Designed miniproteins, single chains, continued (2). Designs and how they scored, part 100

Each design is a single chain, and the fold is of that chain. pLDDT is the mean over its residues in the fold that is shown.

## One batch from the design tools (miniprotein)

Design m7471
Fold by ESMFold2-Fast:
Structure m7471 (fold): chain A 95 residues (1-95)
Amino acid sequence: KEKAEELLKKIEENKEAYKKYLEELLKEGKITEEDYESALEVLEDFVYISKAHLVMTYEIEKEEAIEYLEKALEVESVPEIRKAAKEELEKIKKE
């Protein structure tokens, strides 16, 4: 559990670093506001999937893994990522 908590913190730190990178690109006019919002949705989905994988790997509560995957399905608009999250959710529910 301690190692899982450390890795969860690292996932959040990486998320914030990438978010700042996207904010700088938006400020420099290299991406549009629409591109920024889309990139944030993709980032958020990858973070939820990463957290679910971490929960499964380090024997954290199965319910938390399900919650993270369900949240990814709510925010993600990219079909390939949505399919991956759905497949992982089905595997977890079947154990």
Scores: mean pLDDT 68

Design m7472
Fold by ESMFold2-Fast:
Structure m7472 (fold): chain A 65 residues (1-65)
Amino acid sequence: EELIEKLKEIKEMLQESHQRYVDRLRAEAEKNPEKRDELEARIARSQQAYQDYLDKLNEKIEKLK
C-alpha cells in the first residue's frame, strides 16, 4: 500500500514536470511559428516517452494490487 502511494506520487511529479516542458515548447512555437512543426514533433516524442514511463509505473501498481 505504501509502495503504491509512493508510485502514485512519482506519477504526479512526472506529470507536472512533463507538462512544464510541453508548455515551454508550445510557448517557443508561438514565438517562432517557422519552427512550429519541429517543436510539435519534439512535444510528440516527449509525450511518447512520458506515456511509456507512465505505462511501466501503472503496470507496477497493478501488480501490487
Scores: mean pLDDT 81

Design m7473
Fold by ESMFold2-Fast:
Structure m7473 (fold): chain A 74 residues (1-74)
Amino acid sequence: SALLEYLGDKIEKGELKAGDELPSAKELAEKLGLSEKTVTAQLNKMVELGLLEKVPGKGYFLTEKGVEYLLSLK
């Protein structure tokens, strides 16, 4: 997944860590050449798996489990 590769690369570079807010679904869609609907669906699935936390009125936040999972794909 382009989204998972993007997030994993940011974690490896130290640009994204547990507790950080992700770019918006719109920004991620623009960066990845995907629709906002596709990115939102993938982010919501990651929330269901405990890899992200959805905070009402703010956005998606990376969890420790999310860091471990995304690095395991390398």
Scores: mean pLDDT 85

Design m7474
Fold by ESMFold2-Fast:
Structure m7474 (fold): chain A 74 residues (1-74)
Amino acid sequence: SKEDAIEELLALLREKAGLSDEELEAIRAFLETLPDSRLLKMVQSVRDYFAANPDDAEGIRTVAGIMVQEARRA
């Protein structure tokens, strides 16, 4: 479900990127505003990137930082 996909992504961001609860809530609110097709693409892209680059801590932080910035703009 959409809710399950959001929760899975937020758990991954907390574990891998070390995002704060405040940053995670901003991302949650943003993701909830997206159409299902855009949400699924976003979740898939982030999951695929993290899976392909598990040891790239800098890249993971960069992706997470971009998501926080986009969430705060929305």
Scores: mean pLDDT 81

Design m7475
Fold by ESMFold2-Fast:
Structure m7475 (fold): chain A 76 residues (1-76)
Amino acid sequence: DRLAELRARRDELLRELQQRIVQQMSKDPLSSVEKGERVQRAVEALDAGDVETAVSLIPTLKPSLLRELQRLRREL
């Protein structure tokens, strides 16, 4: 089932995205509130399809991963 494969791939990429966000948060000297606001803005940028803004907010994110997620959203 192609739809099931696409959903599984999306979930895998979302898990990798979460791990990269956690990695960035661990390295950042910012307060928990500032880190939360940065993540929120990055999520909003991803929902809008703005990969460049998301990567600028969380540098551990890979543009290739975000483009693949956007492609999967289009196919699902």
Scores: mean pLDDT 72

Design m7476
Fold by ESMFold2-Fast:
Structure m7476 (fold): chain A 71 residues (1-71)
Amino acid sequence: GSQSIPQSVRDTIRMHQLQQQIVNWMHSSSSYDPQTIINHINDLIDQLLSQGPQQRQLADQIRSSLQRMLR
């Protein structure tokens, strides 16, 4: 609800948690090529989008962050 933690703050926390997991996975999975990493993250985004249209904005933020991280 609007009287609790704002949705935008919750979305930011989720994004940071996912970014941290991706970074840790990349460090552990140095044997995987960047395309394999991108494919895995795209699967996670598709799962997030299947949860509803409200998750679309979060998915777009994750895509933008991923593009920066894999650069």
Scores: mean pLDDT 65

Design m7477
Fold by ESMFold2-Fast:
Structure m7477 (fold): chain A 100 residues (1-100)
Amino acid sequence: SPAQEELRKLMREMIIEESGITAIYLKVFLDKKFGIVPSKEEQKKMLEEVERRLEEIERIAKEIFASPEATPEQKAMAERILESSRELKREIEEMLREFE
């Protein structure tokens, strides 16, 4: 159905945003491993990018939950990603307060 096509696009978008967060954490991990210390400005920009992606994941998950045609599998996946995203968002908001 057209609604299922839209849901597949939303799920793809959500996975892309999650992958972007994973890429940022991989960079942080590699920086530590190789003794690279990013500037405070670079650290703040990375945290702001993670926060932006987490907000986008929450928006997409809410759209999936609101769809009457979303499958139980799609809703379960969105719920798991949203729960993880909310936990991470609290941590990121605390870290960003250090730059206030």
Scores: mean pLDDT 85

Design m7478
Fold by ESMFold2-Fast:
Structure m7478 (fold): chain A 62 residues (1-62)
Amino acid sequence: MTMQQIQQQGNDIYDRYISMSQNHSPIDDRVRMMTEYSRVMSQYDPESAREVDRIVDTIRRR
């Protein structure tokens, strides 16, 4: 995959996560979405992916 395609996938996942967050979707579903986002983002922005992992850890602890 090209870098642009990977970034587009990341944007699509993030947009989905925002919709889930706005609708107060179950925590497990939101964690799964953010985990996928982090995995995709790690391919083009590993530092931001690390920050997403921290957010996921915080959500899981609740």
Scores: mean pLDDT 76

Design m7479
Fold by ESMFold2-Fast:
Structure m7479 (fold): chain A 95 residues (1-95)
Amino acid sequence: SLRERIEKRMRELGKEGRERAEKSLAELNALAKQAATVDPALSERARAAAERAQRGLEEAEKIEKDGGYINRAASLYGATALQAEAEARRVRGLL
């Protein structure tokens, strides 16, 4: 049914968003380490972005585990991924 297809799609989007956010979080942590000896301010920016991404992932996971809010969890995973990806690109460009 259409409803079942929508629910499946939302779960798939949540999984994709989570994986993208986890990848970008790992990249931000790596960039923070790379910048630490060259540009301490950029390192601090990357670290702050990583901390925001980690919080977003934790909040989305809590919503997902509490149940009934698949669309909210998917949206938060997606938003966390987009923000972390944008910050990683920014930090890479400044290194």
Scores: mean pLDDT 88

Design m7480
Fold by ESMFold2-Fast:
Structure m7480 (fold): chain A 83 residues (1-83)
Amino acid sequence: VEIESAMEIIDLSVLVLADKTLGAQSVRQYAEDTGISEETASRRLRRLEELGVIEYDRKTKTFRVDEEGAARAKARAAAGELF
């Protein structure tokens, strides 16, 4: 599935990661849920982590959503700074 805007990518990622695992999900699961390749998913999740939208938990090897980070990232996306 193609996502047209950075804000849509952030919203979709928050919904997928938060809803499916109560905020935790692997790269493979994210790729399957969003309909993209694992390589694209890995790069996207890394970017979302750098932006503070998600946090990688090394103990569980999963990603968690940061709602405050997501709000900040959406503001940057609206300014044309993301993706």
Scores: mean pLDDT 67

Design m7481
Fold by ESMFold2-Fast:
Structure m7481 (fold): chain A 64 residues (1-64)
Amino acid sequence: MKKEKIEKLVEEFKKKTDSEQIALIYRAYDEFSKEDTIEFLKKVLPIASERTKKIINDILEKLS
């Protein structure tokens, strides 16, 4: 697991609009392993808007 890659993605997430954040989440879901996706989503969940949190929780439920 490359911690640096996830940390970089979290930093990029913080600079994006809600729509861009959702697009980044779906890209991570497609491109990352299940474990890396879960770690990324858990790290961005507390900093996400209410709309983006809904999408994160839906994906986490599918991955569980």
Scores: mean pLDDT 79

Design m7482
Fold by ESMFold2-Fast:
Structure m7482 (fold): chain A 77 residues (1-77)
Amino acid sequence: GMDAGDALEALSKLPEEEREKLGEEISKIARENSAEEAKKKIAELVEEQLLKVGVSEEEARKAAEALGDYIGEGKAS
């Protein structure tokens, strides 16, 4: 199944400007929200971007949740 690392690899298929914008939005969400809210918002944002690069709905959801948890846990630790 797709994990956080697989999500990052799939997101690398986005154009450079899109990847930079995504990174900025993730950083903003992580700064402006609680760990739980950041996990949810990051997962939703990542899932949307993964669908744009052709990842299936099921794998995009799993990867987005894994990446959201990874970033949110790093903030909560």
Scores: mean pLDDT 76

Design m7483
Fold by ESMFold2-Fast:
Structure m7483 (fold): chain A 63 residues (1-63)
Amino acid sequence: SKKEKQLRLELLQGVKDVLFAVVSAVEKLKTEDAIIDYLKKVDPKLYANYQKILAEIKELEAS
């Protein structure tokens, strides 16, 4: 349903925001690009999961 898609979208956006906030705080990175580059180098599996979250957000927004 539309309401279920909206709740899932909000949950996925929240997960993305928390991941960025934690990495930014722990590693003291100030830009989104720096956080993304850090994830690619240090945790490729977490980066792959992050890309899956972004893809699902994009699909839900297009629906």
Scores: mean pLDDT 80

Design m7484
Fold by ESMFold2-Fast:
Structure m7484 (fold): chain A 92 residues (1-92)
Amino acid sequence: MEYSEEELEAFAKKLLESDKKKILEILEKQIEELKKLAEEHPELKELVERVIEAIRKAKKALEADDLKALAEAIGELVRATNELGEALEKLE
């Protein structure tokens, strides 16, 4: 199932109501883990870079309290993460 705009906004609102500092720390850690994945699997570098870019957009939206931008960034993150996951399954 793809997420609706309303579901993405609900998720974004919940994140904005949460501890922003903790969420930003989690996102930064995920970027570091993704960079390591790209070093281990150079063939996934383009997909990894798309996920990292979506995370960076989400970080900016969180810092700006921009609900719409955050919802859009979450949508991009879900799509990019699904594509990366499918590529990882093919590597087994």
Scores: mean pLDDT 80

Design m7485
Fold by ESMFold2-Fast:
Structure m7485 (fold): chain A 73 residues (1-73)
Amino acid sequence: SFEDYKKLKLEVLKTVTDGMVKMALKQGKDDEAEEIKKIGEEAIAKLEEAKSKEELDKIVDETMKEMQKIMNS
């Protein structure tokens, strides 16, 4: 169902955000860790309001791309 898919996407995003924050902190990248945490929190809020699987996929894909860019900078 849509609700089950949404719950899965929320769980994945929370797990990825936590993992990236911990990785950044272990590398001494405190500012990057805080930025990733904020992006993750904002994306979770957007996922809560999403009305379709297309919106969920777009939010997750865009968020992961932004986090990846920060980690590589």
Scores: mean pLDDT 86

Design m7486
Fold by ESMFold2-Fast:
Structure m7486 (fold): chain A 95 residues (1-95)
Amino acid sequence: SKLKELLEEVKKLLIEEVEKNEKDEEKKKEILKSIEEGYEEALKEIEELEKNNDTELLALAEEVLELKIRALRTRDFEAATEELRALAARVEAKL
């Protein structure tokens, strides 16, 4: 599944960012747990979307994950935040 592959890439990039930038072991552990929890929740949501064959929501989820990957690779989180917020509003309007 492309969505599951994109989600796994987001997880890997987030872990790499934390490992490189966070030197406080206790904070690092908390952030890594938060990432893992978010990953598992998102994975369940993707599996539900795939079961329902909602092509429109699947396409929007793909755009969101691709934007997150781009933000993590470029480290342009401020620009990506506004675009992700707009995509989230589009998803909400479709639901």
Scores: mean pLDDT 74

Design m7487
Fold by ESMFold2-Fast:
Order: structure tokens, then sequence, then C-alpha cells
Structure m7487 (fold): chain A 81 residues (1-81)
């Protein structure tokens, strides 16, 4: 099946992740990959360290569960490999 697509958007001074193409059976891994891809697409020239820092800061503000954060960081590392 096609992977979900994530886009980073700035709204009221905060980064918002817009996810499109999520199937009804979407897993936490699917959501995490979309989030990681959104950060990568918004900052394609950024280092892995910078992307991980920004992603962690966003998750801290969003109050997401640790499992989702871990999966997103893993997906981000795969995108930068």
Amino acid sequence: RPPPRGELRLENGEWVVDITGLPPDATAEDVARAIAEAFYQAHPDASLEELEQWLNEWFDRAGAPPELRELAIKALRELKA
C-alpha cells in the first residue's frame, strides 16, 4: 500500500504536521513515518542531529506517547541513511 504523506506547516508560531493518505488501518509506525518525512521534507539540507532535535522539541510540545517518538526518530534515521 502507498505510504502516508506528512507535511510541516507553521500555524500561530507552532509547527503542525498535516498527514494525508492514512489508511483506516494505519499503525503508529505509519503515523511516525509520516511525521519524520514531514520534518525531512521541510529541512532536506539539515543534519540528522538538527532534525532529531527539532522532532524531539515538537513531540515535547505535542505531548505524544514515547513509543510514537521512538518510531519517528527511527524512521528519520532511515530517511537520512
Scores: mean pLDDT 72

Design m7488
Fold by ESMFold2-Fast:
Structure m7488 (fold): chain A 90 residues (1-90)
Amino acid sequence: LSEELLREVESSLYLMSSAVYKIISDRTGDKSYGELADLERKASDYILRGDYEGLADEELKHADIFENKLGDTESAARERKQAEKYRKLA
């Protein structure tokens, strides 16, 4: 697969994650999931544009929400590793 096609696939996965978080936010009223939905939608746009700096910053914002609002330190650690990966591609 071309790099462009792989970015389109990854963009679609970000949009699916955004939709899932939006459903959780709407059903629970938890604003943290609404913020995650918005971040995933931005990540979808960044990956389509090849904006890996934007993606890295986005992953760090995900990490902050997981760690400080949801108490999920394991997910936060995964997002920080992904941010490092994106910075190497920038």
Scores: mean pLDDT 85

Design m7489
Fold by ESMFold2-Fast:
Structure m7489 (fold): chain A 72 residues (1-72)
Amino acid sequence: METLLRNAELAYELAKKAAEEGSPKQVERAGRMAIATFDHYAKAAEKLNPEYAKKIEELRSDVERLVQEKLA
């Protein structure tokens, strides 16, 4: 279970770095990959540990906001 949350956090960090340093295309790509990762792990986490699913949902919302802000 720690691996699912860890991978979600890494996906968030990559999307955040893309938003800070990258082009809009890089942000869109990193954001989409992060959201896909969150969706995949959220389904697994919900069955095994609902607390991790909630944390992943929060990261998903943050990434969606970062992508929206960068793409305008």
Scores: mean pLDDT 75

Design m7490
Fold by ESMFold2-Fast:
Structure m7490 (fold): chain A 66 residues (1-66)
Amino acid sequence: SPQVEAQVRAAIQELVENKVTLTKEIISQLAEKFNVSEEFIKKIYLELSVEEGVQDLKKAVDKVTK
């Protein structure tokens, strides 16, 4: 589990750094690839987007998750 968490975090961090907004489709694909829940992918994505201070990215995620 910790190894999977590290891999998921690294993959999402690369997307966040490149300012890619995770759509529900991308979240589903990542969840399938790493054998984790879609909710877990969303949680890591939101945590990383807040850490990066990317306000626009956070707003985009909030819009698609509501």
Scores: mean pLDDT 73

Design m7491
Fold by ESMFold2-Fast:
Structure m7491 (fold): chain A 96 residues (1-96)
Amino acid sequence: SARKELEEKLKTEEKLDEEEIEEVYKIIAELRKKMAEGMPLEEAYKELLEEAEKKGNEKEKKLIEIAYKIVKEHLDKLLEMADAVDAEIAARLAAR
């Protein structure tokens, strides 16, 4: 369901076709792979963007920017959830 929700958002908000959506997913996978290898998201994004710029591929640059925004939004939401968990733990300790 999460993939279908993201696909619908990319079709309606970004006006991407199915081929462009699959390319965005490939870029997300590459960003995640670089992050798993210890590279910060911002550095991974810059590396992919510089590679696309050297190729002169403006379409690829746009898809990289979209993929970066998606990954960043997911990380920001995970941080919000972590803060909420920490607040709950603190409240439980105070109630003891």
Scores: mean pLDDT 75

Design m7492
Fold by ESMFold2-Fast:
Structure m7492 (fold): chain A 63 residues (1-63)
Amino acid sequence: MKYRITNVGDHPIVGFSGEVLEKGEELISEVEPVVHSDGLLTFEADGVVYLASAADVEVERLE
């Protein structure tokens, strides 16, 4: 399974390796994003882990 992850927030999302998902940009993850009880979401693409508010990210499951 693949997931399309879009930054729908007002600010760039910076990954733990310093990679940036800019406002309005998308990435494809092969790993299901993890929603945390505090409203944070972790997601991963190309070995980079990102942490963002779940309200700032749109997740779409692809075929």
Scores: mean pLDDT 82

Design m7493
Fold by ESMFold2-Fast:
Structure m7493 (fold): chain A 90 residues (1-90)
Amino acid sequence: SSALLEALRRQQNEQLIAQSRQRVQAMFDLGMASPAVQAELQEAKKVTEEQNKKAKDAESAAKGTGDSIREIGDMVDEVIRVAREARRAA
């Protein structure tokens, strides 16, 4: 049913977003010893939160179409890319 597909889609997107947040938190913890690195990690966290919000908005906009899964996947990949760039800059 459409309700079952929507529930599965929500679970998948929630897991992907949680994975991204865990990566950003790990980088933040690594930056604790340096004020300059902390400032850069705070910016990375802000960007990641913005991308996570966009991912949830995309899911809501695409409810019932099935296309949202691909779009959310792309959003999560972008979050990971930004997090990697922030980590390399640290």
Scores: mean pLDDT 60

Design m7494
Fold by ESMFold2-Fast:
Structure m7494 (fold): chain A 67 residues (1-67)
Amino acid sequence: EEIKKAVEEAWKKLFPNAKPSEGFIERLVEEAKKRGIKTVKQAQAFLFDLLTGKISDEERFRLTLGI
């Protein structure tokens, strides 16, 4: 629950005009749990890395579509 709130808050800070699907947020939360992310700042860094290509295109695609 805390991790989900951190991910949602980080997304809102980076993309205030873009509303993600619930499924997409759930996938981001599961990935954040694997990475030990607990804070909004850590979630923000994770999302920034995902979007700036520090995470592979294949991994980003998997997280977005759940495939």
Scores: mean pLDDT 70

Design m7495
Fold by ESMFold2-Fast:
Structure m7495 (fold): chain A 78 residues (1-78)
Amino acid sequence: SAARRALIEEGLAGVPLTPEQRELVIELILSEDLDDAALRRVVARLAAALKAATPEQLAQPGFLMRTTLAAIREVRAE
């Protein structure tokens, strides 16, 4: 959904991600069967974690994927 994609993009505003990194995050979140409330919680948790991350952490292989999947798992466990 274009509206769900826009919600993720808005929630990630101000996070220092490349276009390719942003697209990876969007696709991972959209691949999950999340309602709008759960999607908002995932994006909020992820944005907070990524804003707190150092540039070195963001450059680590798999960091972005692991952090995104962790946010999804935490919200689904609620």
Scores: mean pLDDT 82

Design m7496
Fold by ESMFold2-Fast:
Structure m7496 (fold): chain A 94 residues (1-94)
Amino acid sequence: FSEEEATEAVRVVLELNSQSTSPEVVARGTANLLANQDKLSPAQKQLLQTLVNLGQAKKAGDQEAVQKYQQQLLQLIAQHPEETRQLVGIITGI
């Protein structure tokens, strides 16, 4: 993942968890994610790609893509609850 892609994924995760999206918090989450990207499971990498796609779709105003990626994200969370919690922990530092 590029720094820009990681930043988009981090913002989406922080927003979904009602956490601060201040530049400092986003930068920390992005750094943590990039430092751990090679250690992520296939499911966590798929979750990240979906988060990136969702963030980019929202930024582009593509409502059809937003709906599609939201549905994909919910399915992945339901199928991989433990990996989702671990990924959120990496991003949030919890």
Scores: mean pLDDT 83

Design m7497
Fold by ESMFold2-Fast:
Structure m7497 (fold): chain A 73 residues (1-73)
Amino acid sequence: NKKEKIEKGTEEASKGAIARALKNAGKISEEEADKIAEESGKKASELLKDLSLDEADEVSLKAIEEGQKVLDE
């Protein structure tokens, strides 16, 4: 249950952060940014399925922090 929530949270957080970063960069269309973000979020979530709960939590927190740094510039 908790691990599944971390997986879903990581997918949503990664998707949101990547989409915002790509849209802010203005190098691609918003539609392309959303598509890349969705694919990246799904891949991140899939990678977490084989990790332990602690490992998944650490990876997700670091990914969110890195995403926020891109937004802060």
Scores: mean pLDDT 67

Design m7498
Fold by ESMFold2-Fast:
Order: C-alpha cells, then sequence, then structure tokens
Structure m7498 (fold): chain A 91 residues (1-91)
C-alpha cells in the first residue's frame, strides 16, 4: 500500500513536497517542486529509503499520477523530467 503526504507553506503552492511511502517495504521517495525568480518550475527527487527498484518505480508512478491530477502543465513537466533523470541514473 502506498501513502502520499503533500506539504506546502501556508498561502503558497510552492515549494511543494510530495512524499510517497510503501508501507510494506518501507521505501520512501520525496519530490520537491520549486519556482524560480523567473517563474520557471523545477523539481528534485530524493530517495529517502531504497528497498528495491520495483518499490521505487511504484512510488515514482504514484507521485507522477498525483502531479498529473493536481499541478499545472509546467509543474507536471518538471516532475516528469526529474523522475526520468532519476530513472536514467538507475539503468
Amino acid sequence: MIELEVRSPPGSNVPLEITARDLESGAEVRVTVTKDADGKYTAKVEVLRYESKEALDRLLDAIRDFARATLSPEGVAAVEKAIEELRKKLE
């Protein structure tokens, strides 16, 4: 079972922290979405607890699906790019 925790500052949607946890394995991933001075969105992926590639892939998919449901197109693009870059490093 995957649990999602979403945190943002009061009165702002950025920085947005999306933490996904796999309750069976204990695997945990966080994506932080930020907005720069030029209004450009960027995202960072942090693997807080690594248990397996399969658990990591499920957590990244859960974060991606949440982003697609809740964020602007620019926010979604930033999250998907950060996830793709992490996946390339693990290949």
Scores: mean pLDDT 80

Design m7499
Fold by ESMFold2-Fast:
Structure m7499 (fold): chain A 82 residues (1-82)
Amino acid sequence: DSDEERKGLVETLSLAPREKLAAVVRANTALDQADRDALVAAIEAGDLEGFVDLLLALEERDPEAATSLRRALFSVVDETIE
């Protein structure tokens, strides 16, 4: 999607600890194992931009899984900044 959406997601997710982001991905049962493994690998590598690129690609292929994941990720961000 737009560069603005990508930048906004990177900035928002950077507010949360990477360990919590990885835990959210691992707990998400709407994701295929391959998508889950790829997202966790990006987080573990410290590649938040790559993580967001994978999330945006997931939204094109499986918008339901992507929406579920986005909601869980934003919940962790909200808990972290409070």
Scores: mean pLDDT 80

Design m7500
Fold by ESMFold2-Fast:
Structure m7500 (fold): chain A 100 residues (1-100)
Amino acid sequence: MKEKYKKEIEKLFEEMIEERLKAESHLPEKEKEEYREKAKKIFPEIIEELKNNIDEALEALESHDPEAAEKAKEAKKIGDEKFVLYVIKLQIEQSKERLK
């Protein structure tokens, strides 16, 4: 993965964590901090798993959101890094929508 895409994905992942924690506002700060630390530690593994399982991720997305799946397929045609970026951005948007 190109360093530029890796940094962009890392920033989006941190944003996704913070959006998820907004839904869990009732949790003690200690538990939120533990969640952030655990998520950051496994983040490289999540990216690698997503890159290795693109077809499975697409099948899951197609069953849940066919429109998003088509956009993800177009991103994959450009490159695996574009696919990963799109999927993470989509998860952030979904989290924000559910918190409204």
Scores: mean pLDDT 74

Design m7501
Fold by ESMFold2-Fast:
Structure m7501 (fold): chain A 79 residues (1-79)
Amino acid sequence: MEEMAALAEQLNRAGYAGDLEAQAAYADKLAAFPREELEAFLAEVARLVRERAEELAAMNDEEQLAAANELVREAAARL
C-alpha cells in the first residue's frame, strides 16, 4: 500500500509537470500491482476525494496536487 501511494504521488507530480515519459513509467508500475489491491486503493482515494470535494474545488492547481497526494497517503494508511 505505501509503495502504491508513493507511485501514485509520483504519477500525479509527473502529470502536473507534463512529463509524459515519467507519467507512463509510474503508471506501468501501478498497473503491475494485483488488480484487487489497486481497485481497493483507488476506491478509498475516490471516497476521500468525495468527502473533500467542495474544499478541493476551491483550491488552485498546486494546492489540489498537494491535497490529492495527502489523500493518496491517507488511503494507503487506512488499507
Scores: mean pLDDT 79

Design m7502
Fold by ESMFold2-Fast:
Structure m7502 (fold): chain A 93 residues (1-93)
Amino acid sequence: SIQEKVERVMTKALVKAAEELKDVKKPLSLEEHKEVVRKVVKIILEEASKEKDEELQKALVEEAKWFIEETIPDEKLREELLKELDKEAEKIK
């Protein structure tokens, strides 16, 4: 199903982001938290760009948007990341 495919991509994105950002000190600053979320979103969009199913591609972009909205409590940083998502999503074919 589309939902199962979205969940697999989300899991893959979270694991890859964690591996690439393992050297980031904790607790995370707001800027470091933004970078973690940006990395997850980038991986989701890369998977969406490889997807031939238009419905799944749209579902992945929506999931990335929802992930930003749920994980970034700061409104200005959230707005910045959502704007970046919109620009990157325009490049998906």
Scores: mean pLDDT 78

Design m7503
Fold by ESMFold2-Fast:
Structure m7503 (fold): chain A 86 residues (1-86)
Amino acid sequence: MEEELRKLQEERRQRTIEGAKAIAESLYDVEPDPERRAKLREALEKFDSGPEAQEEGIKLLSEVISELLTEAIDRAFAKRQAELAK
């Protein structure tokens, strides 16, 4: 059943890339630093390429989005918390 295993792996990878693309787009939109924006654009371009490039894109994006994601999520949570606290 290697075919079934391949399908499962592809689906999981596809889901991961789909989520990464959405996050990258959001981060790109709010990123003030042009250098990081350029990296995000490169990652997005790699996601549109083959699976090899997608893996490299995820790796590159991982470092950038880790910092930006934490800051953005933390900032978003702070605003949400303010509304929830009421």
Scores: mean pLDDT 74

Design m7504
Fold by ESMFold2-Fast:
Structure m7504 (fold): chain A 99 residues (1-99)
Amino acid sequence: MLSEEERRELNEVSRRLGARVRELLARLGDPDSERARAVALLATELMERLRREGLKPEEVDRRMEELLATLEAEGPEAERLLEEARRRLAELLAREAAL
C-alpha cells in the first residue's frame, strides 16, 4: 500500500531508529537485560503498528522519536511503558515455552 519511494524512506527511518535504539540499549549496559528487551519490543511493536496504519515516513519518524525521548527521560511514563512491555514479553516467552 506504500509507494516504492515511501517504502524506501520507511526503510531509511527504520535504520536510523535502529541505530538510536542500539545507542539507548548500550547506555543500559546489558543488551540481554529485561529492560533492554522491553525497549526493543516497544520500538518494534510501535513501528509495526505505524506501518500497518499506512502513515507517511515523516509521521512514523516523529512518533518513534517521541517514544525514544519518553524512554530516555526515565520518568513515570517511561516506567509505565516498560512495565507494559515486560508483561507482553513474558506472555510471548510463556507462549514459546508452551510449544
Scores: mean pLDDT 68

Design m7505
Fold by ESMFold2-Fast:
Parts: structure tokens; C-alpha cells; sequence
Structure m7505 (fold): chain A 66 residues (1-66)
């Protein structure tokens, strides 16, 4: 589901130190609400940080929200 993929993405970003717990919760809520821009920003951040699994999760979310 969108919620499960968004949660996994948020956990990957938290583990990598790219976000805070509060911002991770906001990320999940925004993606579940259909905010594709948030997913695209997360994809770019994950790509720059060298997190291939997080990039793939973000890309799947973008596809689901298109």
C-alpha cells in the first residue's frame, strides 16, 4: 500500500540521518494525502545520499501517485 511504502521510505531516511522523526511522520502523511512533490523531493535526497532502496521506494510512490 501507499502507507506501507511511505513508512518504509521514512524509516530508511531516518536510519540514514536525512530526516527527523517529526519530519518523517509529516512525509508519510503528505504522501498518503497524494502529495507527489514530497515523494519527488525524497527521491532526490535519497539519490544524493546513495540510498538505492530508498530511491526505489520513492519512485514506486511517485508512480502510484501519478
Amino acid sequence: SVEELAKELAERLLEAGLTSEENAEKLVKQIVAGNVTVARVAAREAELAGLPEAVELARKLIEMLE
Scores: mean pLDDT 85

